# Ledger of designs, part 78: designed miniproteins, single chains, continued (5)

Each design is a single chain, and the fold is of that chain. pLDDT is the mean over its residues in the fold that is shown.

## One batch from the design tools (miniprotein)

Design m18693
Fold by ESMFold2-Fast:
Structure m18693 (fold): chain A 71 residues (1-71)
Amino acid sequence: MLSALEQLEAILDVYRSTQFPSEATREHFLRQMIRDFVLNSRYSKEELLEAAEQLPDPALSALAREIIEST
């Protein structure tokens, strides 16, 4: 659980520190990064969903949960 949260927070840190040319490009890369993490992760879907719920940004938390549930 904590490790999954730390990994998601690391993805968000890269997202926040990266300069993207548009919001659409930024959203696309964020969705791809989270999807790749979910698909390659050894964590259960429940652990990933709980980690996403703990994210401090509510919009990114909701997006992460959507991607995890749809994967």
Scores: mean pLDDT 74

Design m18694
Fold by ESMFold2-Fast:
Structure m18694 (fold): chain A 71 residues (1-71)
Amino acid sequence: MDEELARMSQAISAVADELREAGDAGLKEGDLIKRVSERTGLSKSTVRSALKQLVKVGAAVRDEEGRYRLA
């Protein structure tokens, strides 16, 4: 499933880039998903899955306010 793999790889890279741009302030899930979806044209579900994958592998962290940052 080349198109699904390509979309997921693009989503992971785009989420990581957006979190890097946000820096220490971080982004809430909704803001992150909106920005990445608008920038890339990827579905919000694909972007959310990419964010979850980054958190699962320890590349991103969520604070107590629900803001995400690069680890």
Scores: mean pLDDT 81

Design m18695
Fold by ESMFold2-Fast:
Structure m18695 (fold): chain A 82 residues (1-82)
Amino acid sequence: MKEAELEVSRASGARIRGVGESVDAELEERRRIEELSKGDPEEAKRESERAREEARRRSEEALRRAKEEAERLLEKADELEK
């Protein structure tokens, strides 16, 4: 049954891709903070700390959501193959 295996494979791949996308967004935000740092060091420092905490939370939330979605897809594939 290739269809079920394809869905499981897809869910797995989506999970890995989701994590990659999350990390990419975090990297972009860090780059933006670095650019802000060039203008006002003190304000950049405060915004850097804030953005860092927000980026971490977003990254963790995105990872968790991707995991939950992958699990849902896996469960759906499993139920369909019942």
Scores: mean pLDDT 65

Design m18696
Fold by ESMFold2-Fast:
Structure m18696 (fold): chain A 66 residues (1-66)
Amino acid sequence: DRAASRELLRRRLTAAGFALTPEELEALADAVPLGQIGEITPEDLRRLLGIRNEASARAAAEALAR
């Protein structure tokens, strides 16, 4: 369910200090199944969300893996 994946991603990333657009959340939810959200790599986040700072991408991936 893309809506459930999008809401989980929004909640976890917002709690970690990241604000995402609806379009960015849809791109992530479409690319990664709900059960694999904790396995998103920093490189995946850099590619999908345009995060250019590696430390920020790592922090976001760690927030999703909690």
Scores: mean pLDDT 70

Design m18697
Fold by ESMFold2-Fast:
Formats: C-alpha cells, structure tokens, sequence
Structure m18697 (fold): chain A 100 residues (1-100)
C-alpha cells in the first residue's frame, strides 16, 4: 500500500508540473498512470479519494482550463469502457476538492 500511495503522489506531482508547463501530452500520460493505479484496486478507495481531491485542488490553482477538459474527456472514455468504480472515485474526489 505505502509504495502505491507514493507512486500515485509522484504521478500527481508530474501531472501538475506538466499542466503548468502546458504539456498536455505529458499530463495525459500521468493522468492515465494515476487512473490505472486506482483501477488496480491496490489503493483503498478512501485513500484514493483523499489523494485525488488534493490533486484536483492543485489543478484548480494552476487556473488551466485545458486541465479540467482533459479530466472530463478521460471520464467520458471511462464511462464508454464501463469503469464505473473509477468514475465514482473521481466524482467523489472532485466534490471534496477545495477551490482556491
């Protein structure tokens, strides 16, 4: 568990950095790695929600509209793939995130 939490935090930091740099290709890569790690079930849902709500809060601080669009696009792709559990975690995390 601890190793996977650290890996999610590392990917979150790289995602925020890529968004700040305007590198949406790199941001998408790290978003996909984060979602794959959540989908793996190796991180408890409560921990995943907390880590993702922190990520949403950091993304809101970047004031980058394209970052929000990237997350919405990935949610639509997950819905088409039938990955309802991951969508539930993302929705809960977004609702709990603090806006600046």
Amino acid sequence: MEEYVKQLQKYSEKLVKAVKEGNLKEARKYLDKILALIESGKIPKEVAVKLLSNLYSKLYKTKNDKAGSLILLRKAELEAEGKTAVIGILTTASAKAKKP
Scores: mean pLDDT 75

Design m18698
Fold by ESMFold2-Fast:
Structure m18698 (fold): chain A 92 residues (1-92)
Amino acid sequence: SPSAEEKEEEEKMVIGVATPTVKKIEEAIKKGHELSEEAKKFYEKLKEIAEKATKEEQIEGLRLALERARREKAPESVIKSLEEMLELVEKE
């Protein structure tokens, strides 16, 4: 079972990636990709999280997501995307 600290880290990462994930889902829908009912519910939940997130929460979550992506050896494209998102949010 994940520890309380691991659950908190996962929640913060979700907050950080919510806005860019919502944008990517919307771009996929515009290109004709169909979402499952489960994916539609996930999209609506992420959209609500993105609308409520502060700049500080987005920065913290993106940093955690980037650290995890590097640790888990995620594709270089994913790591670069997260780095660019973090830089843009920090400059605002």
Scores: mean pLDDT 78

Design m18699
Fold by ESMFold2-Fast:
Parts: sequence; C-alpha cells; structure tokens
Structure m18699 (fold): chain A 84 residues (1-84)
Amino acid sequence: MEELRQKIIDEGRKAVDELQARVDEAEKNGMTPEEAQRLLDEGMRRLGEIVDRARKAGVPQEELDELVARFGEAIDRLQELAEK
C-alpha cells in the first residue's frame, strides 16, 4: 500500500513541476489568455484527480497539503495570465 501512496504523490509532484515549468515559460515567452485558461482548467482537473486518488489510498494529509499549496501557487499565476 505504501508503494501506491508514493506513486500517487510522485505523479502529483511531477504534474505540479510540469505545470510550474509551463507557467515559467509562459511568463518569459508569452501565452494567450485562451491558452492560459486551458492550462488552468487542465491543472485544476489534474489536482482534483490526484487529491481524489490520494484520499482513497490514504495518503498523509501533510503531503496532500504540500501538493495542494504548490498547485495553488501555479494556478494563481495562470489566473493572472488568463486575465490579460
């Protein structure tokens, strides 16, 4: 069971790292509001899926809270880009 929990957390960390990298690139190179909105919607969907799977697998709340916080930071940055 620990292997499943770790896999879910690893997938979540990879997803947020990829999202943050795309946001960093968008801030440097530009991104349309429509592209930012799509990335925001995708990020929110991925977060919801990861949280649901993690809760079902019994992932510790501290690890979930850290992932949610990191996703929230990327989502806030994407909302600013989408509002241009």
Scores: mean pLDDT 80

Design m18700
Fold by ESMFold2-Fast:
Structure m18700 (fold): chain A 66 residues (1-66)
Amino acid sequence: SRRERIRELLEQGKSIREIAEELGISQATASRLRAELGKERAGREYGLDLSDLSEEEAVRAVLEAL
C-alpha cells in the first residue's frame, strides 16, 4: 500500500519531496500520510489509540504517557 511504502522511505531518511517523487503523488498528499503514519507509530510505541486525535492531541497524549 502507499502508506507502507511511505513508512519504508521515511525509515530510509527520505524527505517528503523524495517520497512524493518516488510514489508519483503530490507533496501535500505525502505530508498528510506522513502525519498519519507518525500517529500510528506513536500509538503503537506507547500503546495508545491516537487515530482519532489531532496532531496536537496526539503529542499531548504521548507526553502524558511518559
Scores: mean pLDDT 71

Design m18701
Fold by ESMFold2-Fast:
Structure m18701 (fold): chain A 80 residues (1-80)
Amino acid sequence: STDEAIKLAEDATLNAENAIKNLKEGDIIGGLENINKAEDLLSKAENLLNENPNPEAENLLKKAQELINKAKDLLKKELI
């Protein structure tokens, strides 16, 4: 459902935000775990939207992907 896709995208965003926080606090393992959770939730939301396309939910997915990418960039900087 659209509501479920929106909820999954919001949860992906929250996990990506938590990953950024973990990385800033030096918790590299926690950051990676939250990136992985965010990516899993994003994939589930994308699958639901493939069945029932919704522009609002698609915009939320794009925002979640942007935060996931930001977390991954921070992770990369912490490892080098």
Scores: mean pLDDT 84

Design m18702
Fold by ESMFold2-Fast:
Structure m18702 (fold): chain A 87 residues (1-87)
Amino acid sequence: SEIEKKVEEAERELVGLYIRASEELEAAGVSPEQRAAFDAAVAAVLRETSARLRELLEKNASIEEVERVLREAQARLDAILAETLAA
C-alpha cells in the first residue's frame, strides 16, 4: 500500500538523519557523555515516532499524517543535535 511505502521511507529518512548526526558529532569531537546523552534522547524520539507510525499504518491513515509525524520527528532530532553541539 502507499502508506506502507511512506512509513518505510519515513523510517529510512530518520535512520539517515541519525547516521548524519552521528558523523557530525564525531567530527565535532563531542565527549562520550555528550554522545551518550544524544543517543538516549534520540532513542526516545525514535521509539515514540515508530509507535505513532505503526498506529497510522494500522488505521490506514493518510500519507499527509505520516509526513507530519516525520517532520515532527526531524525537528526534534535537529533540536537534540543542536543542543548537543552547543553543550
Scores: mean pLDDT 87

Design m18703
Fold by ESMFold2-Fast:
Structure m18703 (fold): chain A 98 residues (1-98)
Amino acid sequence: EVTEVLIREAERIARAAEEALGERVDEEEVTRRLEELARNGEPLTPREQIQAIWLQARQTIERARSQPVVSDLPVEETIKNIREMAEKYIELIREAAA
């Protein structure tokens, strides 16, 4: 239940990021670029912020499929928090795309 909601919300975030970028995202290229920026201590451009959100969403999907979601919170509260977090990421994508 919680795991399915997490995967669906992460997929929604990934789709929003892909739409904002206007192209199919190359996971390997994005990972390499973000690692280079992190090593150099360089701030992310708006486009790179959207790419970072996309990569985080993809990693969340992969992890959730491999491992059960464990939380000390009630199921309904965990789902509410996941949805609120997803809305914040969608807003960040819209702001960065503007």
Scores: mean pLDDT 81

Design m18704
Fold by ESMFold2-Fast:
Structure m18704 (fold): chain A 79 residues (1-79)
Amino acid sequence: ADELVRRLAELEEELEREGVPEEEGRERLRELLSEYFGRELSEEEVEIELMRLGALVSNRPIPSEEELREFIEEGRAKL
């Protein structure tokens, strides 16, 4: 977790420095997470892992996978 947080922070600094578009930055983020977990992640899986990481960094209870999926589906239903 700590190693992943550090790598994500480094990626954010690099993308900001290079002025990379958000869409391209998001794809690089997905690739980084896929390498870290040793498998290709879907867009939904990337969102779930980022939400878990955000909770971990904030020292909050990590939501269940079911709750995270529900939040993602509710967001999509509003569109």
Scores: mean pLDDT 67

Design m18705
Fold by ESMFold2-Fast:
Structure m18705 (fold): chain A 60 residues (1-60)
Amino acid sequence: MEEEKKKREKLIKYMEETAENLRKAGGDQDLVDQIKKIIEEAKKTGNFEEAVKKYTELLL
């Protein structure tokens, strides 16, 4: 449980940092909002594989 929680926290922080960097750079607000939605869904469902997939698809 604790090990999975730690990995989960790191993944979320990585995505949050990416969204924040895009926001600070004056990037696409729709893209920032989509990343935030992916993070929120991952926190709600615990499905981080799906979150990574969606995040990758947004950047392609």
Scores: mean pLDDT 75

Design m18706
Fold by ESMFold2-Fast:
Structure m18706 (fold): chain A 80 residues (1-80)
Amino acid sequence: SLEEAIKLGQQALEYIQKALEDPSNAEEYIAKAVALVEQLAALTGDASIVDGFKEAIKIGLEVAKEMVQRLIEALRQKAA
């Protein structure tokens, strides 16, 4: 459901924020965020979300954070 996808996005955003605040443990937090985004992509039927997220991580965690924030907002607009 859209509500479940939004919750997964919010959880992924929390892990990205933890990675930004604690770089020494960033790899573990990023892995958890990727798993959540994969679940979100499966619920939405859009596998390109996973590829986009992985590329955003390669550019930087702030870019990945912005991508997930925009995705959550888009899902909220569809749910309204």
Scores: mean pLDDT 86

Design m18707
Fold by ESMFold2-Fast:
Structure m18707 (fold): chain A 84 residues (1-84)
Amino acid sequence: TEELLEKLEEEIRKHAEEKGVSKELIEALIKWLREVGPNKSSLEALKTAALITIDELEDEEKEKKVIEILNSLIEASKKVKEKE
């Protein structure tokens, strides 16, 4: 439901702000959650994966790499949805 997505977004944003990650990463994680979450897996599991990703970031270079991967996954998910 939309209410669950909004709650997960708030939790991810709060955790990311506490960790000092970029707004670009936060937005990429939220877009990935909204694109993949309803169609492929449990929202709770996706939230856990997002929080772990934030916790495991060691430097700016790794953060940029994660953003690129998330954007690629979002694009791949959109292409799959366009197929019958």
Scores: mean pLDDT 70

Design m18708
Fold by ESMFold2-Fast:
Structure m18708 (fold): chain A 79 residues (1-79)
Amino acid sequence: MDPEVDRRIAELAGRIERLAKEDGVPGASSLANRLYAAAVDGNEEEARRITDELASRVKDPEKAAEIRRLGDEMIELAR
């Protein structure tokens, strides 16, 4: 993978992790690491599934929407 693309995907995963942690989601770090790995591997289906799981666990609808937006951005960057 392009190192610059990898770095941007990692930054997006870190932002998703922070949003989930702010909302008290258990396992946010583990899920964010799995999301990063799926995105880097080009596993779009798994990346989307993990993004939806993280978003569904947050109570704040604005944070859920932002997590989904960031996840879509990660998937697009990995194409």
Scores: mean pLDDT 84

Design m18709
Fold by ESMFold2-Fast:
Formats: C-alpha cells, sequence, structure tokens
Structure m18709 (fold): chain A 79 residues (1-79)
C-alpha cells in the first residue's frame, strides 16, 4: 500500500539519521554523555536527514514525515 511505502521511507531515513548519530558517537568515543558541541552536530545531521524525508513525502501527502521533521527541529532547541 502507499501508506506502507511512505512509512518505510520514513523509517529508512530515521534509521540513517540514527546510524549516523551512533557512528559519530562511537567514532568520537562520546556515548550518551557527549559535549554540547557534539550534540549540536548530531542534531544538525538528524535534522538534515529528516528534512529530506519530509520534503520527499510532502507531495505524497504523508503528514507523519512532516511531523517527524518538525519534531526534530523542536528537539534541537531542547539540547
Amino acid sequence: SMTAQRQQLINQAQSRANNAIVSYLYGQGVGSGGTEEQKKKILEEQKKYLKEVAEENRRLGEQYGEQAYLSALANESTL
């Protein structure tokens, strides 16, 4: 179904963002206790991937993708 395909794209983008975060943290030896500078870089990367998914799915009418992007932007302001 179209909904399942859209959800798959969103899940893949979230997985890419999460993998980039995890890889960066392991590469820097930071873990969950990263510095503010490292956390900002992680959030920027996450926002970029989620933005790409939101833009890609916007035309398809997938509101969840847009909400994921907006949530990532909101989370950026809380770190």
Scores: mean pLDDT 58

Design m18710
Fold by ESMFold2-Fast:
Structure m18710 (fold): chain A 65 residues (1-65)
Amino acid sequence: SEIDKLVEELDKLVQEAIDSGDPKLMSLAKQAYLSYIDSLNLPDDEMIKKLKELLEWLKKELEKL
């Protein structure tokens, strides 16, 4: 499903950030994970929208480093 693909992409980016040992990347990963947990309480269509926004935000923040 679309949700499964978005969750897999987010999990991969979060794990890579944690595995880096970089405090800035780890902080971004924690923020992303908390936003993901909050999205679990949403209907599927809203969850998809929030996950897409979260991935876009995380990718942009990672590009700044």
Scores: mean pLDDT 81

Design m18711
Fold by ESMFold2-Fast:
Structure m18711 (fold): chain A 87 residues (1-87)
Amino acid sequence: MENILNFIEELVSQGESGVTFLQRFVEHEARELLAETDPEARARGIEVLKQVIEALKIVAKKYPEYKEQLEKSIEILERAIREAEEK
């Protein structure tokens, strides 16, 4: 079973198309977290997205050509987590 880090690295290794897909995925996950009304589901979502952020940070260090785009994805998730934790 693939872990989050392996999945993200696989996408980024595919180049611009994979990085673009990853950003759209991140934007979708951020919207879903902010729309979540169940506190237990919200807490689980926050923990999963924190794991995604850590994986993105690792991959951004390995792929400097996509670092800026991956850092933008991290910013989107970090903002969504902050807003979700303030509810």
Scores: mean pLDDT 83

Design m18712
Fold by ESMFold2-Fast:
Structure m18712 (fold): chain A 86 residues (1-86)
Amino acid sequence: VVEKVRELIEEATRYFEEAKKAAEAGDVEKALEYAKKGLQKLAEAAKLVDANPELAEEVERAVRELAERGDKVAKEAAEAIHKALA
């Protein structure tokens, strides 16, 4: 479970990186599509945590480490999209 959650967060981070690149290239539609895919991967990770409440604290600690890194990339992607739309 922890390993699968890590994989999903890493996939989400990769999609947010692609979203940032697309936004910087002026492709707002592609940027939004990648951002949506990243959010879907985060939702899948959250469901796995919710489904395993007895492991929730251990999984949450591992997720928190990766989420901090992923959150930075997600924020950068959101800011790039916002600038492209402005």
Scores: mean pLDDT 68

Design m18713
Fold by ESMFold2-Fast:
Structure m18713 (fold): chain A 59 residues (1-59)
Amino acid sequence: SDDYKRRVAHQMANALVDQGKVTPGQRDQVAEEIFQGLSADGDGPATQTRVYQEVLAKF
């Protein structure tokens, strides 16, 4: 479960880098923030969408 959440968080962070919203140097920090959000909410795909949108709104 945690490995899956970390992979999802890393993929989301990579998408933000590709979109120019996050610098490559910030990728790990953003991935960790997404991972923490996914872990805190404890839910599935709806949580992933919500956390991604919340992180994106910060940029």
Scores: mean pLDDT 74

Design m18714
Fold by ESMFold2-Fast:
Structure m18714 (fold): chain A 69 residues (1-69)
Amino acid sequence: MSEEELKEKLEEYEKLAEEVDRLGVAAILGRTPKEEAIRKAEELVKLGEEISEELKKKAQRTLDSVKSL
């Protein structure tokens, strides 16, 4: 994943997190089905996993580069 793609995914994560918060509040107030909030939260978890995996790979590549000095 490129640095631009990682930034785009981080922006998507932030927007989705805000959406999940809004849906969660609406579900508590009985204005939105709980299932909709759950579905969006699951999307957030998947996106977070993808971001975490790419950050770990980037950190490992940096470590390997430094060790090669």
Scores: mean pLDDT 79

Design m18715
Fold by ESMFold2-Fast:
Structure m18715 (fold): chain A 86 residues (1-86)
Amino acid sequence: MEEKTYEGLERQADGSLVPVTLVLKDGKLTLDGKEVKELRVVKDANGENYLELTLEDGTVVRVYTPHALEIDTELGISELRKAVLG
């Protein structure tokens, strides 16, 4: 089964960055064990890509990771496979 682990930095309300772990397994993404329901790749004012994630509890978090585009692509492929095969 396909499992990938990515490191990122979550931006806190005070502007600090806290290390977080993203796990992509079987087309499902988790942030420190919480399921991600929605994902958007956003480009900030400095031209850096970040992930805007909506968690299962409705919390929206911002995560900076060099893997943002890879994570988005892998989730898109997983959703496409579900749409074609289901």
Scores: mean pLDDT 76

Design m18716
Fold by ESMFold2-Fast:
Structure m18716 (fold): chain A 70 residues (1-70)
Amino acid sequence: REEFVKKVGEFLDEALKAIKEALSNGDTEKQLELLRLVAEIHRAFAAGDYERVEKLMEELKKKIEEYKKS
């Protein structure tokens, strides 16, 4: 529903900002991996597979956190 759409959009906006800020030092491989997860979330959302969207959001969040600490 509308709240879920807003939540996903807000999460993706925050994730993209975090990717830009955390990877500003030019680690292209890590940035591309995170962007692939963003693309997967968009595809799952477009397909109506909300269970997959939630799993992918969780994985993206974990990867961003891991890469910030690397």
Scores: mean pLDDT 75

Design m18717
Fold by ESMFold2-Fast:
Structure m18717 (fold): chain A 95 residues (1-95)
Amino acid sequence: SSSQHQQYVQQISQGVDSFTTEAQRIKQQVQDSDLSSSQQQQVISFIDDQVSTVQQLYDDATTGSIQQAQVYYDTVSSVYSNISNMVQMMIRRLQ
């Protein structure tokens, strides 16, 4: 329904904002770490790529048709969850 669509879009939007904020924090931790410049660039590049992927999937889910948005629901949620878990894992390993 339209109401469920709006609630889901809002939830994803909040999740994307949260993920983006955490990605910026881990990038700072990477830059402050003992990792080499090359390793820092590799990790930061990966994080930036994941942020772009999440933002693109969010745009696709919000600007597409209702049918297209429904198809993207599980995919967007799954990708966000996986990337969020990876960011959390990287934070633990870089500490």
Scores: mean pLDDT 67

Design m18718
Fold by ESMFold2-Fast:
Structure m18718 (fold): chain A 98 residues (1-98)
Amino acid sequence: MTFEELKAQVIEEGKRAKELYEKNKDKFDEIRKKNPAGASAALQTAKIARKKAEEVDKEVGEALYYITLGLYTENPEKVKENMEKVLKIADELVEAAK
């Protein structure tokens, strides 16, 4: 996959994730109230993924931020697996852009 193809896919997925996250923000807040440590870990991972990807493109960074939060909101039990996957995508984007 070319860098441009990967970037386009991540941005499109991020747009959908942002729409779903905004629609389900109350669900995230409810999860955070019941498990503030897990929610904090997900937020920190989202910020790290965004910061890594913004070296390449700020729009890609925003996309990964919302993808991370969306994955945590949809399935908080699989947070570790999903967060590791997002961080790997961020690293692959940065490497492909070199």
Scores: mean pLDDT 78

Design m18719
Fold by ESMFold2-Fast:
Order: C-alpha cells, then sequence, then structure tokens
Structure m18719 (fold): chain A 90 residues (1-90)
C-alpha cells in the first residue's frame, strides 16, 4: 500500500536527477551522493518501494537497497518524505 501517487514519484525522480546533474560529487558526503545517484537512476516502481520503506521506517532495508549506511539512509528517507509531502499539494 502506497500513500504517494505516480506523479509525485516522477517529480521526486526528476528532482533527484536534476540535483545530481547540478551537484559536483565532491561537494557531498560520498555515501549520500551514491544513494542520490542511485535514486536518480531508479524506475518509478523502484522509487515507490524505496518510498514505502522510508515511510515504514525500515532504514536497514533502505540502506541495503541504496548501498549506504543506515544513518545516511535515514537522512535520505526523512528528506524524501518531506519533499513528497510538499509535492502532493501541487
Amino acid sequence: HMEVTDEVLEALKRRYQAWVDATDKKYLDPEEYKALEKIANMTKEELKRVFELAREGKYDELAEILGVSKETAKRIADEMLREAEALQKK
């Protein structure tokens, strides 16, 4: 069960793609950049699963999927949920 629409997922994906394109890898924590780059390359179905894990607080599984530490996964999850909430309104 998902609380997010495909439009929100697509908007999130494009936002991550644009952010990765605009941001030099060296300006970020290497783990965080790695996770964001992976998210930018995900299909909508893959991003949907990541969002669901983030919503459920399953940070260990999220960290495994993103290939980062649990702490980095939690930070990314928290930001993703905040952005999805904002995007759902418009």
Scores: mean pLDDT 74

Design m18720
Fold by ESMFold2-Fast:
Formats: structure tokens, sequence, C-alpha cells
Structure m18720 (fold): chain A 81 residues (1-81)
């Protein structure tokens, strides 16, 4: 949906600005929506943001795992930050 792309853009802007807490909050919200709706587009967007947050924090191994992990597993990774 248009709202998913707007939220993805907001999260990417937060990552570029170094606002990792804002990017993490947006990723968590999008992951929770992906789990609830089972929407593959929401899942893909949430995964992209989560990987960006993990990479920005130097969590490269977790970012690599997030590329193939379930939304539930990615959510736990972000909550442990």
Amino acid sequence: SKEVFERLEEAEEALRAGDLERARELAIEMLEEAIRTKDPLVEAAARRVAMGVLEALGRYEEAKEAATASPEEILEMLRSL
C-alpha cells in the first residue's frame, strides 16, 4: 500500500540521519503489521529497515540472518538491542 512505502521512506530517512531509535521503532511497527496481516510487501519493507538498523549498529551477522529470518525472529533481534 502507499502507506507502507511512505513508512519505508521515513525509516530510510531516519537511517541516513543516524536516528537509529526512530528507524528501530518504525521497523518494529512494520514487523508487527507484517505478522498480523501476513502481507508480503509489508514483510519485505520491514525486513529492509530492520537489516539497515542492524548494519548501522555493527550487528552484521544478525543483519545477514535477518535476510532469511521470519518476521517474528527479526522482531526479537530488534527488541534485544
Scores: mean pLDDT 86

Design m18721
Fold by ESMFold2-Fast:
Order: sequence, then structure tokens, then C-alpha cells
Structure m18721 (fold): chain A 87 residues (1-87)
Amino acid sequence: AADAEIDAGAEAVYREALEKWITNPEALQAALDALPQGVEAARKAAADTSRKINGEEEGKRAEFQVDVAAALAEIYRVSARLGLERE
């Protein structure tokens, strides 16, 4: 149960960070659609979509934004595991 709850919490943090930082709706949707396949898939989807719409610099920005969102989710996951009191 704990692993599924931590994963769900980490995914929520990831989604919230992506929604705040990726302002292009198509790039955001591409990242969210690729999320079940992992961070690398989400990064590629967001970057490819942003590059196609707004060029190479926006593609690089989308890669950075996905990486930061993933890092925030991982910080949550690590913190939850370290701070989780087993009842």
C-alpha cells in the first residue's frame, strides 16, 4: 500500500509542477500522456512538441522543465519514504 501511495503522491507533485511550468497546452498534454512510460518519455514528448511549435530553444526549456518536475517528484518520494512512520 505504501509504495502505491508514495507513487501516487509523487505523480501528483510531478503533474502540478508540469502544469505550473509548461505553459503550452499541447506540450503539457504530450508530457502528461507520456508520463505512464516514465520521465524520459515525458521529456521527449514535451521537448518534441515544444520544438515543433516554438523552435529549438523552447524544446530545450521543456526538457529542463520536465527534469525539474521529475526532481521535485523524486524529492517528494524520498522525503515520504524517509519520513513515513510505519504504523
Scores: mean pLDDT 74

Design m18722
Fold by ESMFold2-Fast:
Structure m18722 (fold): chain A 78 residues (1-78)
Amino acid sequence: MKESTITLTGLPDGARVTVYDEKGNKLGEAVARDGVATITVQAEPGTKLTLVVEADGQTTTVELTLQEDGSVPAPSPG
């Protein structure tokens, strides 16, 4: 497995982010500060990761695909 850093932006302060792999294994957790959360995970490139974001009493699920170089592009509001 390769170690990769996932960065999420645009989060409320104190938002909790938990990362799971496609099998439901917990890979990491972080708390957002200044709108940013950074989590280090061990996963293969191309793996679909599920991010559970808990903020202001709401839970949002975001799916990301880990890149070959271990980077994850932030989704742009389009």
Scores: mean pLDDT 73

Design m18723
Fold by ESMFold2-Fast:
Structure m18723 (fold): chain A 81 residues (1-81)
Amino acid sequence: SLRERIEALTDAPDFVREQLLAEVRALEELKDLPEEVRRRLEELLEEAIELAERGDVRGVVEKLAEFGVLVLEYAVRKVFG
């Protein structure tokens, strides 16, 4: 699972692991996501974890920003669309 991969990130800074775990929790809590949005969020988390495994903290931040924007765009469409 994504959670198990994040928990295995022993060389990553604590804030990176905490932020990745927070995004996994957010994805688990968003039960009403369209399949295409869920898949894209999962892909972004997988990419962020791969970057963290390589020690690319900047790349992790960029992927987590993309994740957050996609969540916000969906939330705006659901509330205001």
Scores: mean pLDDT 81

Design m18724
Fold by ESMFold2-Fast:
Structure m18724 (fold): chain A 88 residues (1-88)
Amino acid sequence: MTKEELDFEVEVALLEIQLAIGKNAAERATTPDELEQIAKDFREISKQARELAKRAEEAGVSPRIVDTARQIADEAEKLAKELEEKIK
């Protein structure tokens, strides 16, 4: 694995950890304000994951890294939408 590919793997792992933290927070949230903040956090994770996928694709690293980043982005966006729908 190249140093560049390893750096992307670390960024993916950090986004997976952030997504897991967000999921746990969403399960424990009891107020609309808490749910709104978590939805914003999921939107930010989705944005960062999409930017990571684009950078990884442009760098020519393994398609596995690109695909994983896109999966994180899609899951975070879906979770944000579900919480936004629940808040109203």
Scores: mean pLDDT 86

Design m18725
Fold by ESMFold2-Fast:
Structure m18725 (fold): chain A 55 residues (1-55)
Amino acid sequence: MEEEKEKLIKELVAALKELNPSMTDDQIQAFEEDARKLTFESLKAVVDSLKAAKA
């Protein structure tokens, strides 16, 4: 569902900002655009990996 994918994109952005606080808004937007091109399953795997790295 598009709503579920949007939630994952927001989680991706939040995780990236926490791991790399110096990331610019432009870099975050580029990641959002790339994430929108991924399948839901691929995007979830990336988010899960980043969350594991954070915690």
Scores: mean pLDDT 76

Design m18726
Fold by ESMFold2-Fast:
Order: sequence, then structure tokens, then C-alpha cells
Structure m18726 (fold): chain A 55 residues (1-55)
Amino acid sequence: PPPPVETAPLTPEQQAELDAAIAGLSKDMKEAGASDETIEAFVAGVREAVEHLAL
């Protein structure tokens, strides 16, 4: 059988890095012409993926 996968919660440092990366990416996407709705959906997806899949 496949080995069990242990998912750990994000550390405070990882959360701070994620928040900083999201802020930078959302700014860059807005400058590239992405809509606010697209940026919000992308940010939400990234947060969910990081929290659920554990980097």
C-alpha cells in the first residue's frame, strides 16, 4: 500500500512568505491587466492549494 502522507500546518514564516508572494503576484497581475475577480480567484486557489496540499 502507499505510505501515509503527513500534512503539517503552515509555519508562521511560511504564512508570511505566502502573504507577501500573494500581494506581489496580485499587484503584478493587476498591472498585466487581470480583473480583480480573476486575481481574487487566483489568490483563493493558491491559499487553498497551499493549506490543503501542504508545500
Scores: mean pLDDT 72

Design m18727
Fold by ESMFold2-Fast:
Structure m18727 (fold): chain A 60 residues (1-60)
Amino acid sequence: SMKEKEEKIEKFKQKLEENKQALLDYVRRRHPDLTPEELARLEKQMEKFIENKIEYLKKK
């Protein structure tokens, strides 16, 4: 069912977004020398990674 697939994808995306925030917090603690601009760039890269993962999930 396409609807079930969409619901599962949205739930997974939500979890990935939550994990992204946790990972950014981890990176800030591990690399306190990083600037806010560098962290923002990393966040955008993580967002692209999430988009790619969602695309692969849709392929299933």
Scores: mean pLDDT 81

Design m18728
Fold by ESMFold2-Fast:
Structure m18728 (fold): chain A 85 residues (1-85)
Amino acid sequence: MPPTPEETRRLFEELRREREREEEEKLKYYREYDKEKYEEIEREKEAERKSLAGEKMTREELLLAVKEGVELVELAVRAVAEARE
């Protein structure tokens, strides 16, 4: 039987928290051991934030935001395909 709506919401919340925790640990690792990589990730996040807020962006920031956006679209397409199976 498929899970109830309440069970489904709980499962998605748990998966979201787990993903956020993994991302936080990864960023903490880069911050401590690979500062250059951490700075690249921070720059990409700032470019995305500016894009979403409609703030003025440089050419380099626009390219970083597009790169991150493409990766998110690919992940979303994969998640939808997996959910339909």
Scores: mean pLDDT 66

